# Designed miniproteins, single chains, continued (3): the designs that were tried, part 57

Each design is a single chain, and the fold is of that chain. pLDDT is the mean over its residues in the fold that is shown.

## One batch from the design tools (miniprotein)

Design m10088
Fold by ESMFold2-Fast:
Order: sequence, then structure tokens, then C-alpha cells
Structure m10088 (fold): chain A 57 residues (1-57)
Amino acid sequence: GLERARQLISDAIAEHGLELSPAQLREIAREAGVSVATVSKLAREVAAESEARLAAM
């Protein structure tokens, strides 16, 4: 579901940085049971949230 996708994206960004490869996005989509388009959208949202927090400092 969406919660699992968000958690996997968050973990991947923490480990590999904000730039996730297309292969990583496909793996997250498969494990979370959501579409690659959904994972791409969530990854952009999580990255924007992280950038907004840094900009507030």
C-alpha cells in the first residue's frame, strides 16, 4: 500500500540520497504493490519535503 511505498522511499533516500534510479523505483513499486507512477510521485513529494526542511534552516 501507499504507507509501505512511502517507508521504502524514505529508507532508500536515507541510504542512497535523493536521486533514486528507475530500477530502485520499480523494486519499491513491486514490494509495496503500487504502480511505478505512484512511487515516482511519492518520491518527488518526499524529496520536496526534505528540501523544504533544509531551506527552513
Scores: mean pLDDT 77

Design m10089
Fold by ESMFold2-Fast:
Structure m10089 (fold): chain A 66 residues (1-66)
Amino acid sequence: GIEALKYAEEAKKALEEKNYEEAIKYAKKALELDPEFRGAWYLLSLAYEKLGNKKLAEEYKKKAKE
């Protein structure tokens, strides 16, 4: 729904601002509303990659492709 999309927009903005913890927070909120939202899984993957957590980044990237 529109709320999940708005949280994904906030996650993208946080990634652009290099606030990776806030990006994770908003991506997770989007996924709480829509667990099948592949875009939000992808944003979560990118945030963890930027934080150096490559294992979580790969797991969430896999979820983005499902």
Scores: mean pLDDT 85

Design m10090
Fold by ESMFold2-Fast:
Structure m10090 (fold): chain A 61 residues (1-61)
Amino acid sequence: MEVATVATTEPLKPGDVVTLTFADGRTGRGVVTSGNATEADVVALLEDGTLVRAKAITVAP
């Protein structure tokens, strides 16, 4: 599972649409499938059309 960051001050919840930033600089849009105060599981579609499952780490904006 890939790791990405989401800039937000609130816990992510199932159904939230988020923009993910990956360590390699790629970005994607995804839907949260599960979440808590510090991390969320997301299914994301990258800009190149690649579908990935990611662990999103919540970071302050």
Scores: mean pLDDT 75

Design m10091
Fold by ESMFold2-Fast:
Structure m10091 (fold): chain A 67 residues (1-67)
Amino acid sequence: SLLELAGLLALRLAEVEKDPKVKEAYERVGRAFLAGDLEAAREGALELEKLGYTDSAKGVLKLVDAL
């Protein structure tokens, strides 16, 4: 349930993004959480960090580490 909510939130954030690379990174995080793939979620968070979305990336990484 928490992974499902996190995944759906990430996909919603992707829908409102105008930058295609940021959109793709949020979509990757969302799909990963919905699949229960914590390594893929971590990879998506690192992409967000590279794109300057540091706080979003930290949130994803903290959630992955807590699960």
Scores: mean pLDDT 86

Design m10092
Fold by ESMFold2-Fast:
Structure m10092 (fold): chain A 104 residues (1-104)
Amino acid sequence: EKEKLIEELREAVRRGDLDKMREITQKLADLVGEEEAIRITEEVLQEVLNMSPEEARAFALHLLGKSLEEIAKELGISVETVRFHLDVVEALLTLRRFAAEMGE
């Protein structure tokens, strides 16, 4: 089940499917715990989107419902930096979603 969820997460990230990414990340947290789910999600985001570890961790925390302030505290960065990281990732996912739709 864990491996299947990781494969589904890779596909969701590849397609820029944010709703599916949230769903799968929550299912991973329910299965393996929040800390392990964050680690897995971070690794998938780095692998698929070629993101920095900080960007990937910020977005993984966001997918699990953490606030900007909570993420900033966890990473030791400003709320403005967190917002910038999330905006960059969301823009990249939007482009991937658009490319997937145009490929049909």
Scores: mean pLDDT 82

Design m10093
Fold by ESMFold2-Fast:
Structure m10093 (fold): chain A 90 residues (1-90)
Amino acid sequence: MDLDAFRAAVADLVRQLAGKSVEEIKKAIEELNAHYLIGLLLDREDLTPEQIAEELKRHAENGEIPLPPYLLAVLAEKLGVDTSALRAAL
């Protein structure tokens, strides 16, 4: 499931980012946030594959990740991921 994959990715990211710079953490969160958005769109049972592709294209063309890094940390915490290292560097 995409949500479980996102949770695993956040856990690995937090582990890897312990002691990293704030700039490196922000870049990694931005990339992970894109994966999370893709996961949310793929988990939509009311959308056809074609509609999911169009939504992904729309987000890519708009160039903006809809979730700020701090909200991504809050969402990761709700998924039960340890974000202590991430928050210490944020």
Scores: mean pLDDT 54

Design m10094
Fold by ESMFold2-Fast:
Structure m10094 (fold): chain A 65 residues (1-65)
Amino acid sequence: SELTRRARELIAEGERAAAEGDLERAKELYSQAITLAHAAGDEETFAAAKAAAERVGLRVRELPT
């Protein structure tokens, strides 16, 4: 899926931003990845994006339980 592919790209971009110390950009990229993975129904990519977001202090509570 195009959405799944873009979500994975956003996770990779977010990891790079976080590694470079740009936590605000990392949060933005992870938020976009979460939204696209959810829209794609890709639970694995969604879980990965949520975990990455939580690691940089972005709390997400209301996406798949």
Scores: mean pLDDT 79

Design m10095
Fold by ESMFold2-Fast:
Structure m10095 (fold): chain A 56 residues (1-56)
Amino acid sequence: GPAMEKLKQNALEAAKTLLSEGFSRETTLALLLHEMGDKLSREELEEIVEEAEREL
């Protein structure tokens, strides 16, 4: 639903920010899991980090 779509978009923007600041993929995923792992699965966050890398 819209709330989940917004959460995924927020995760994507956070991933882009972390990667742009020089954090590794692994560190970026770990930080997103800490902040959003209660609402998004590890698999969804891995896909979001991969999308962020493709868009940078």
Scores: mean pLDDT 85

Design m10096
Fold by ESMFold2-Fast:
Structure m10096 (fold): chain A 76 residues (1-76)
Amino acid sequence: MLEEARRLLEEAERAFQAGDLEEAKRLAEEAVELAPESLEAAGALYGLGMVYKKEGDEEKAAEYAAKAEEAARIAE
């Protein structure tokens, strides 16, 4: 589970760097679903925030950044 979530996060990061924002969003959402209370989920939530920021959705970008910070705190 965590290894699969990590692979999805890595794929989401590659998709984001390639400019495939929809694929990056989909992969990050799958990573969160597979391991919701993990550092991998925190990373995926942060990635979703970056995707929304790139799309110009500042409200959702801030929302997902806050979720990522909370998830990272809980995952300790």
Scores: mean pLDDT 81

Design m10097
Fold by ESMFold2-Fast:
Structure m10097 (fold): chain A 73 residues (1-73)
Amino acid sequence: MEELERQAAASKDLEEKLRLLRLLSLLQLSDEPGKIKLVSEVTGKVTVFDSLEEAEAWIEQQNAEAEKLREER
């Protein structure tokens, strides 16, 4: 996880840097083995997933919602 923050710092593209920081912030290992803890950027709700694949799909949805909110103003 710390490596993602270092990659974000090295990135020249602000959008890419923000994406990496979001992954670091949202993807937190749960206290239970094999589970991923996520926090919604839109609602602030905490959700636990049984797999990284589900967590990744959720992050993509959150990014899409965030972009839509920026567009709609």
Scores: mean pLDDT 58

Design m10098
Fold by ESMFold2-Fast:
Structure m10098 (fold): chain A 109 residues (1-109)
Amino acid sequence: SELERLLREAERLVEELEKETDPERARRLAEEALGLLEEALRLIEEMVRAGADPAEVTRLAARLFDLAERLRLILERKGLEEMAARVDAFIAEAQRRFEALGAAREAAA
């Protein structure tokens, strides 16, 4: 699936970022990884709206959050505080969106 491809690519970029010693290259890798995670979030939301299996959605959302948290921790360790803050904001927004989707599903008769 396209979503599985995006998450796999994000995983690879996060692994490359962990090994990167150049701050400018590290920032570029982080921005690319964050962009892929943002696209993955949109696809997960589309899956929810299309009535996808809740268990599959939960597993994909868990992978998204795990990758985002790993990205944040790596950026904090590398002293890229502004990028870490952007990822933290993304995690908060993603959580809010999933909570809103859950409420919408509960309201659907």
Scores: mean pLDDT 85

Design m10099
Fold by ESMFold2-Fast:
Structure m10099 (fold): chain A 65 residues (1-65)
Amino acid sequence: GKKKAEELAEKAIKEARKLYEEGKSKEEIEEILYKKFAEEMQKLNDDEADYVSAKVLQELEKLFN
């Protein structure tokens, strides 16, 4: 359900912020997040996966722009 997507988005955003503070580039963060959360993302439906992706991209936009 929506709650699983929200929980995964929060975990991915926290990891993205941590990697940003460690000096990782946007491209490196995207690669790390993709690999780390691939299995969890695969268990989501299309709407849930789109929600998580949108939230992560919004956070990366804020961090790097």
Scores: mean pLDDT 83

Design m10100
Fold by ESMFold2-Fast:
Structure m10100 (fold): chain A 85 residues (1-85)
Amino acid sequence: MKELEREAVRKLVAGNILYVAGELTGDKELYRQAADLYEESAKLFEKAGNKDLAVEAYENAHRAYELSGDKEKAEEMRKKAQELK
């Protein structure tokens, strides 16, 4: 599971960088890219059995998808975070 966790962390960090760039610029495309990376990170944490980090990543994906204007993806991510709690 070590490699899945490492890839999840790499995607989480990349998502954070793009999320901050979105905050600074207001660019919805940067929020969408951040959200995609957070979703991928969350799925990898789930596969690794790291439930708490998966929830955090899904919650981050939810917020980023909301800011990107993708309400359907945002709701999907919110439900995934709730299902894991």
Scores: mean pLDDT 87

Design m10101
Fold by ESMFold2-Fast:
Structure m10101 (fold): chain A 67 residues (1-67)
Amino acid sequence: SLIDKIIEKLKELSNGRDTITVVELRKALKEVGVPDQVIDEIVRKAQELGPTVTLEEAKKIIEEVLS
């Protein structure tokens, strides 16, 4: 699924970290082909949590926006 592709890309970009930056989140979403409007919504929600989010927090936001 698209969500599974995004999560795998986030794991690659995290390079073994449990956290990702908002910049890395945007990059992953763009590279897997998520539309810009949807990327902006996901990134906005992630930024409310701070400059970094956990992989679990990112997954929750992505699932909520893309479901």
Scores: mean pLDDT 82

Design m10102
Fold by ESMFold2-Fast:
Structure m10102 (fold): chain A 113 residues (1-113)
Amino acid sequence: SLKEEVEKNIKKAEEALKKGDTELAAQYFIRAAENYLKLGEYDKAVEYAKKAIELSTDPELKARAYFLMAEAYLKRGETEKAIEYAQKSIDIAEKLGNEELARRFKELLEKAK
């Protein structure tokens, strides 16, 4: 179940943190955030995306985390915050030269308008 996948990802993130692997922990927290978004648990999706941003130095992972926050805020009807975090994700993707990722993020921004 999706709830079991969330619990599994959080447990794996906690195990990675105990071993000092902050990048692996960030990857598992992003998966948990994605699953919380699918469950309609938008506050938890934002919480775990923020944890991933704090733990990671990978700009692509940070862009993905900001995108998840934008999706969660959009689902909550918090349009201004959705636009803010979508723009952060677009800016990082464009700086990385990842045109496909930037395009996906721009599509979310259009839905917020």
Scores: mean pLDDT 87

Design m10103
Fold by ESMFold2-Fast:
Structure m10103 (fold): chain A 72 residues (1-72)
Amino acid sequence: SREELEKLSNEELVKRAREALEAGDYETAAEILEVLVEKLSGENQSLAYLAAAYARAKRADEALAVLDKIKL
């Protein structure tokens, strides 16, 4: 659950997100990356990974909204 993910360290979240992405489980990866983005205060790299996971999960509107938050 999301509540379980919120208890995890940043390192554990990165590990689990990587495992989900490698498995092609983009919906699970997106959920994990949402928590990581919150913990990292919207750091650009985490936002980029979240946008990619949303796009692969067929959540295009959410992917575009996340991309709009990335600053060059």
Scores: mean pLDDT 83

Design m10104
Fold by ESMFold2-Fast:
Structure m10104 (fold): chain A 94 residues (1-94)
Amino acid sequence: MEKQIKESREEYEKLLAEGHSPVDIDRRLLEKYALTNPNIMIGHILRLIGDALDEAFKAHPGDREAVREALGPHSAELDKLVRELNKKIEEEKK
């Protein structure tokens, strides 16, 4: 658990230093760690939502329709990730 959290954090800091956007980093880390630990997965999902919302609001201040359109792809991915998370939680209960 702790090793995966540490590795995820180190990868985030490395990719951020390389000039990747927070949203792109969150996506990459979710793909790499999504199937390993529900707690890590939840953290990355919440970060992706926060970063996607922040970027959409910064790009389209006061324009709700443009923000909604910009979040469309992120909403589809979030729905997929929530389904994978629920499946993992069910498997851990057995």
Scores: mean pLDDT 68

Design m10105
Fold by ESMFold2-Fast:
Structure m10105 (fold): chain A 101 residues (1-101)
Amino acid sequence: AEFAKKGAEAGKEGSETAKEVAERGGDASRRSGGAVAAVGGGVSAVLGAEKSGSEEAKKYAEKALDYANKAALAAVRGDGEKAKEYGEKAAEYSEKAGEAA
């Protein structure tokens, strides 16, 4: 429970950073920083869920990581709208992973 919640919190923070970068329509370097934060958060969520032993938490954490990767790719491509959308989904699933643990 504690490890999954900590991972989900890190995932949410990373996704929120990616969302803020996408909203500002920053240059490639600024978008890249937010994208890296989102992926790092997603990885933390997965690790936290695995430590919890909850299969449901793990499934949500895996979805969070998938959306974080999609947000990162969209940000690098300059698609701020898609980066924001995927970032929001990554944050949502990170939160659900924490709740399921």
Scores: mean pLDDT 66

Design m10106
Fold by ESMFold2-Fast:
Structure m10106 (fold): chain A 70 residues (1-70)
Amino acid sequence: SLEEAKKLIEEALELLRQGKEEEALKYLRMAIDKAKDNPVLKKSAEQALKSLEEGKRAAALSGLHEALKV
């Protein structure tokens, strides 16, 4: 659901702020699965995941903030 996906994105954002990048990636992958029925949120979450996997932490943080505005 949208609400579950957003909660997982909020958890990923908090984990990333704490420097727990591996745990943040796990929560973000779960959020993408829960966002399957919301293409805008899913796309934003997938872009944030890709940024994190590429080591672009600032871009990932920005992407997570944008995802939460959906």
Scores: mean pLDDT 81

Design m10107
Fold by ESMFold2-Fast:
Structure m10107 (fold): chain A 66 residues (1-66)
Amino acid sequence: ASAELEAQAAALQQATSEEVGALVDRGSSSDMATYIELARQAYELVQRGQEQVQALLDAAAALRAA
């Protein structure tokens, strides 16, 4: 149901935030070049996660509209 898709979206968003936090923590103790590389990886992770979250939310909205 739509509520399950919304719950999956919330869980995915939380998991993505935790992974991004771990990358930032690793970067803070690294040299500038490593920090920039980890920041780029974090950006890609967030973008991919946001695309998946949006797809789940769109599916939930479609179920509510039907």
Scores: mean pLDDT 80

Design m10108
Fold by ESMFold2-Fast:
Parts: structure tokens; C-alpha cells; sequence
Structure m10108 (fold): chain A 65 residues (1-65)
């Protein structure tokens, strides 16, 4: 999916920044690459993104669920 590819690029760029949960975001990216339809992984990632103030990105993640 083009939406998934674009989202993964945005998440990978975010994971290069010095921010809270950087390593956790990297772990979710790898889990999502392995199983992109895992609704639980997508929901958990969206909560992490909300916690660090990335609400728009969290909504994009939830659109894939």
C-alpha cells in the first residue's frame, strides 16, 4: 500500500530525531514491516505517537487499522 510506504518513511524519519520513545518507535516500525495488518500493533503505535505529541501521525496509523 502506498499509504503504508509513506507512513513508514515518516516514522523512520521521526525515529532519527532525539525524542522520547525513539527506540520504541523503531521497534514498532519493525513489527509493522513484518505484519502491516496487525491492528493491535497499529493501535499501540498510535498511542505512543499521541503521547509524544504526534497526533496527526497517530491518526494516519489508525487509518491503516
Amino acid sequence: SEKLKKLLKELEELSKEDLPARELIKEYIERLKKDPSNVEVLKELAEVLRDIGKEDLAEKVLELA
Scores: mean pLDDT 79

Design m10109
Fold by ESMFold2-Fast:
Structure m10109 (fold): chain A 77 residues (1-77)
Amino acid sequence: MPPLSDDQRRQLVRLGDQQLGRLDRAQRESPEALQQAVQESVDTLRSFGIVIPDSLQTGENVKTTLRVVRAALTASL
């Protein structure tokens, strides 16, 4: 994978925090809102080279993946 700058890692951490908040809000609103937020998070992760298999594209799995990625990026700063 191409190396990320410190600024890019900080931006990804912020985007991850935003998506985690979005997923938490959507989970409280409706199943349709959660499905949309899951798709948005999957698309965001894919843009950074992180692919979640279709069978694992659930709110909990996506939230777990975002938390792991966020922790790894924060540790790299």
Scores: mean pLDDT 75

Design m10110
Fold by ESMFold2-Fast:
Formats: structure tokens, sequence, C-alpha cells
Structure m10110 (fold): chain A 69 residues (1-69)
């Protein structure tokens, strides 16, 4: 989905690795499905768990908001 693509792109642009990008995409897709809380937790937690950074998580969150709008 567009939301999943935006989440992946934002995570990569924020300096995240491929694993972080994949999870950010999942989180974005969950938000698109109406599971906004779970989507946000997946994006933030997955970036952290995958060795990403806070900036990548923030970028992914911003992209999710833009894609959903």
Amino acid sequence: TAAAEAGRAAALAGGGNEAAAEYAGIGSQMTDQGKALEGTLYAAGAVSRGGGNAAAGQAAGDAMKRAYE
C-alpha cells in the first residue's frame, strides 16, 4: 500500500537499515488498517529492536501521517 511504501522510504531516509524499513512498512500498513496504536508501536519498537535510531523512527512516523492524510 501507499502507507507501507511511505513508511519504508521514511525509515531508509532517516538512516535506518533494511530491517528497520521493513518493520516501518508493516507499522504504516497497520495504521492504514485502522490499528494506529499498533502501527506506531511497531514502527518505533521495530526500528529500535533492529538496531535503528530514534531519528529513523521519527521520520517513519511523520511519513505515515502524511501518507494517511
Scores: mean pLDDT 61

Design m10111
Fold by ESMFold2-Fast:
Structure m10111 (fold): chain A 85 residues (1-85)
Amino acid sequence: DIEAKARAVRNALEAAAAVMDQESPELGAEVRREGERVVALIREDPERGAEAARAMMDRAAAGATSEEHREAIRMLGNAILSALE
């Protein structure tokens, strides 16, 4: 069910945005903006959506300055990719 997958991805992206809010409000807002695009893309083309999600989460992890936040983003990225399989 693509809608169940989209919802799972949206929930994980909101959690990632909350982690990035702790780094800066701008980084959290960026994750939310990119996340909406990723969720829309998953509905249209799950393969492209998965690629976009991976790229977005890699950028978020690279932007995190604390090891704890970086690890949280990696775990959420893995959860997103698992939900899309």
Scores: mean pLDDT 83

Design m10112
Fold by ESMFold2-Fast:
Structure m10112 (fold): chain A 98 residues (1-98)
Amino acid sequence: DELKKQIDVRFEALKGEVEDLETEARKVIEQAKKDPQAALPQLRSLIRRAEVVKEGLEELIKQYEKMGDEKRVNEARKLLERVDETIAELQRLLDEMQ
């Protein structure tokens, strides 16, 4: 099934983006403790990037739901929860800074 293979490739790509996002979030949070002013544009940029990843995951979930692939829907929803948690953590820090 060619379509399923293409969707699975997108899943793996988005999973990698979530892992990269979590790594960058940890770095920006540490930077904010040392230099809040330098971290502010990085926090805003990373939140915007996270929102794009979230939109991609929401579309992917809809595609897997149409295919009846419950295992992939559950895996993609877990990635979405991780992105939502990362956005919430970054947004909380941004709100605390001003």
Scores: mean pLDDT 88

Design m10113
Fold by ESMFold2-Fast:
Structure m10113 (fold): chain A 70 residues (1-70)
Amino acid sequence: SSEEEKKLKEEIEKLLKEAKERYKEEVERIREEAKRRGWSPREEAIRITALGIRIAGEFFDKVLELKKKA
């Protein structure tokens, strides 16, 4: 029903907000560790990219689980 689609959309939007907040926090942690450990800008960029891929994958898996359970 359209009601189930609306609920699914709201839950996806909540998951996206949580993923964005977590990404922001973990990027800051990577930057702090890069400064502490003396990582190159390239190494920092690679680690931030890897983080983005991981969080995107986790978000996608959670969306798929919502669709299976709804």
Scores: mean pLDDT 86

Design m10114
Fold by ESMFold2-Fast:
Structure m10114 (fold): chain A 72 residues (1-72)
Amino acid sequence: SAEAAAEAARLAAAGAAAMASSGMPGDTIKQLGEWEAREAAPGAEVEAEAGPDSAVVRATNDGGTGVGRAEG
């Protein structure tokens, strides 16, 4: 039911927030990364230690570099 799905999503969000508050996300991410890397196909490049900053980099990349014309 939609109500049960909403409750599950809320609990998941609360769990993520609790982990972030406790400082556990680093340990959990590392362990999950090691597990996934082990299960990943040989030759697959999976960097579990340097993944969380990827999304921020994409946003920053749109920040625009000086193209010689700064006049707006």
Scores: mean pLDDT 53

Design m10115
Fold by ESMFold2-Fast:
Structure m10115 (fold): chain A 74 residues (1-74)
Amino acid sequence: MNEARIKAAIALYMEEYLEELEKKIKEGKEEALKNKDEERLKKLEKVEKKLEEMKELAEEAKKYYPELIEEIRK
């Protein structure tokens, strides 16, 4: 429970920055494909998967930990 709450809090605090990170990941993947950098592409795909998990945690946090929303708005 403590770990889930901490992850949810981090996801909520980072929510506004997730869009920028998503854009950078997309740009990085396009560059890796252009340069045929398979290793970089695989690393970026792993980061993209974690980003999606964080987006889900942000939504879960709004549902299960509403106090975190109040804390962020302060």
Scores: mean pLDDT 73

Design m10116
Fold by ESMFold2-Fast:
Structure m10116 (fold): chain A 99 residues (1-99)
Amino acid sequence: MIYKTTVEVRVDGPGAQVGALAKTDGKIKVTVEAAPGSRAAPDIELDAKKGDLVNVRLDGPGTVTIEMEAKDKPAEIEKVTVSGGATYTVNEKKEEIPE
């Protein structure tokens, strides 16, 4: 079974720094989509260990999607931090995918 946690951060305003702290070991993928007129960062993929911190900068409005996956054990994000004075919304989804 694959455990997956997805956190979508939608940023409205001049931009933000988005950080995600890993609570468990697992694979983290971060996708950044900039709104028209803003710049997008490249995708980040890493094999995370508990306590690893991933940071992305968004220059202007856009969406940051953080996905964490682990096989046969929980995939959890301890916290998502948004800084830079932007207005934002956070949506979290947890999934269990049978093999």
Scores: mean pLDDT 77

Design m10118
Fold by ESMFold2-Fast:
Structure m10118 (fold): chain A 56 residues (1-56)
Amino acid sequence: KELKEFAEKLEEEAKKLEERAEELRAQGRELEAELERGIAALLEAFAKYLKKKAEE
């Protein structure tokens, strides 16, 4: 129960970071965009792991 809720919050944060990364790229801030994208990818991976574990 708690793992699924936590995973959903991580997915929401990852989506926000992806949107911010796109905005930063549009502004020419490539380093900041890459950092936000990297963090979003880590949050997505962790959320998928937690969801799989919660479904078992």
Scores: mean pLDDT 82

Design m10119
Fold by ESMFold2-Fast:
Order: structure tokens, then C-alpha cells, then sequence
Structure m10119 (fold): chain A 65 residues (1-65)
């Protein structure tokens, strides 16, 4: 599902410590997220970053989809 793919993106961002919209898009592409959904995933990432908290980051990205 899109939610599971976005969880994997969020977990990878936390693991690698590299936070950027470009990294989110690249990970989304690698996981097979359709290009039409990339802006939605990037927006969810930006919302999660606005109130960044490492413990809630994964859930925040999914909640903002």
C-alpha cells in the first residue's frame, strides 16, 4: 500500500539522517510509487518536518497523506 511505502521512506530518512524532498522522491521512485503521487508524499514529508519529532516522524508522514 502507499502507507507502507511511505513508512519505509520515513524509516530510511531517519536511518540515514538525510532529509530532503529530493531524497523522498528518489526513495518513492525506488519503491514504485507512481509519479502522480510524488507531490502528495512530499507534502506529507514537509508537514512531518514542520513539527519534527523523531519518535513520531513515521506516523506523522503517514497521517499527512
Amino acid sequence: SLEEKVRKIAEKLLEDGVFSSETVIELGKELGIPEQLWPRVVQAYQEAMRNFNKETFVDRMVENL
Scores: mean pLDDT 88

Design m10120
Fold by ESMFold2-Fast:
Structure m10120 (fold): chain A 57 residues (1-57)
Amino acid sequence: DGEEIRKRLEELYKELPKLKEEGKEDVVKLIEKAIEAYAAGKLEEAEELLKKAEELL
């Protein structure tokens, strides 16, 4: 569901400044790639990247 993916991405986007400050580069890159995939309409790819980012939090 695109709406659920969007909401989850918005929550992670709010955490990006904190994650960058903490040096969690791997998580930051996954979140940024998930946002790019979502913007490109690749919802399945966005969800997989989002899951990986959430698993590392």
Scores: mean pLDDT 82

Design m10121
Fold by ESMFold2-Fast:
Structure m10121 (fold): chain A 104 residues (1-104)
Amino acid sequence: GPPLSEEEKKALSLLVKAARAYQEGNYDEAIKLFEEAVELARKAGNLRLEAMAYSALGDVYEKKGEYDKAIENYRKAAELARQAGDEVTARLFEERINEIEKKK
């Protein structure tokens, strides 16, 4: 494919840093970094990368027990994945939403 843009490279770097913060239990830092990654992916027009960042936000909010925010972020991820032509990934996010709704 074409080389990654500087915005895409920065978004990927932020996703890596955010994932580390999440693994370390620093959920608020992870949210901040994933939100920055969403904005950079959006500016780059990279639907897949934006979906990945929203999915990660969903994971963090679910881990915090903030189920409504988790569902909102997974819905955004599913819509973006579908727009990118990834129906399988979109359905996996929709399945995750259904599992979270059972916890409420």
Scores: mean pLDDT 90

Design m10122
Fold by ESMFold2-Fast:
Structure m10122 (fold): chain A 70 residues (1-70)
Amino acid sequence: MIEEGRELQEEIRKLIEEHGLTPEVLEYIRKLEKELEERREELKKMPLEERRELYVELLKEILEKLKEAI
């Protein structure tokens, strides 16, 4: 799970390095950050395993958005 998250982060990093951050992807990331900040207290109370799963899902969504933007 943690290893999967790291692999997703690395793939995202490579795509950003190769293609750059488009305005659409940057806007999506900012929206996601705002939503996470609004849920900050809820996320703090979330079990570690559920938080890890949420993190991996968010990375997958960012990766798909990057692939669509290319």
Scores: mean pLDDT 72

Design m10123
Fold by ESMFold2-Fast:
Structure m10123 (fold): chain A 74 residues (1-74)
Amino acid sequence: SEEEKLLEQVEKALDEVYRRAVENGLTRDEFLREVAKVFKEFSEKATPEQRIKLAELVAERVSRFVADLEARRA
């Protein structure tokens, strides 16, 4: 489905941003700016129903990634 394709693309994009953040030592703010760009690009292409699922996926993934990045820098 288009929803499954959208969520898969977003997961891949977020995973790539996270990998770059770990490899290049991005700050929390730099990481969140890159995440915001991904969310904006995909939400603009999504239906209202897809945006809800997109927001949930992003919130879950970003929460875990931010916690991991902060633990690595502490």
Scores: mean pLDDT 81

Design m10124
Fold by ESMFold2-Fast:
Structure m10124 (fold): chain A 70 residues (1-70)
Amino acid sequence: MSEEEIKRIGEELAKRTNISVGQAKKIVLFVLKSEGVFTPQDVEDFAKELNISVETAIRGMAVAIELLKK
């Protein structure tokens, strides 16, 4: 996937979840690295790293998976 595609997906994700573009890009990269498969502990660790709530991380990852399927 190109850097330009990651940027576009990140910007759309940020708009839908009301987070920064930087946080959104990190969510997109996390989903790509995990191939959309992750444990509850992975989600908690990732949310803590980004300083966001677990709910925001779950929502962001769900939207990222949806955007990556299109």
Scores: mean pLDDT 79

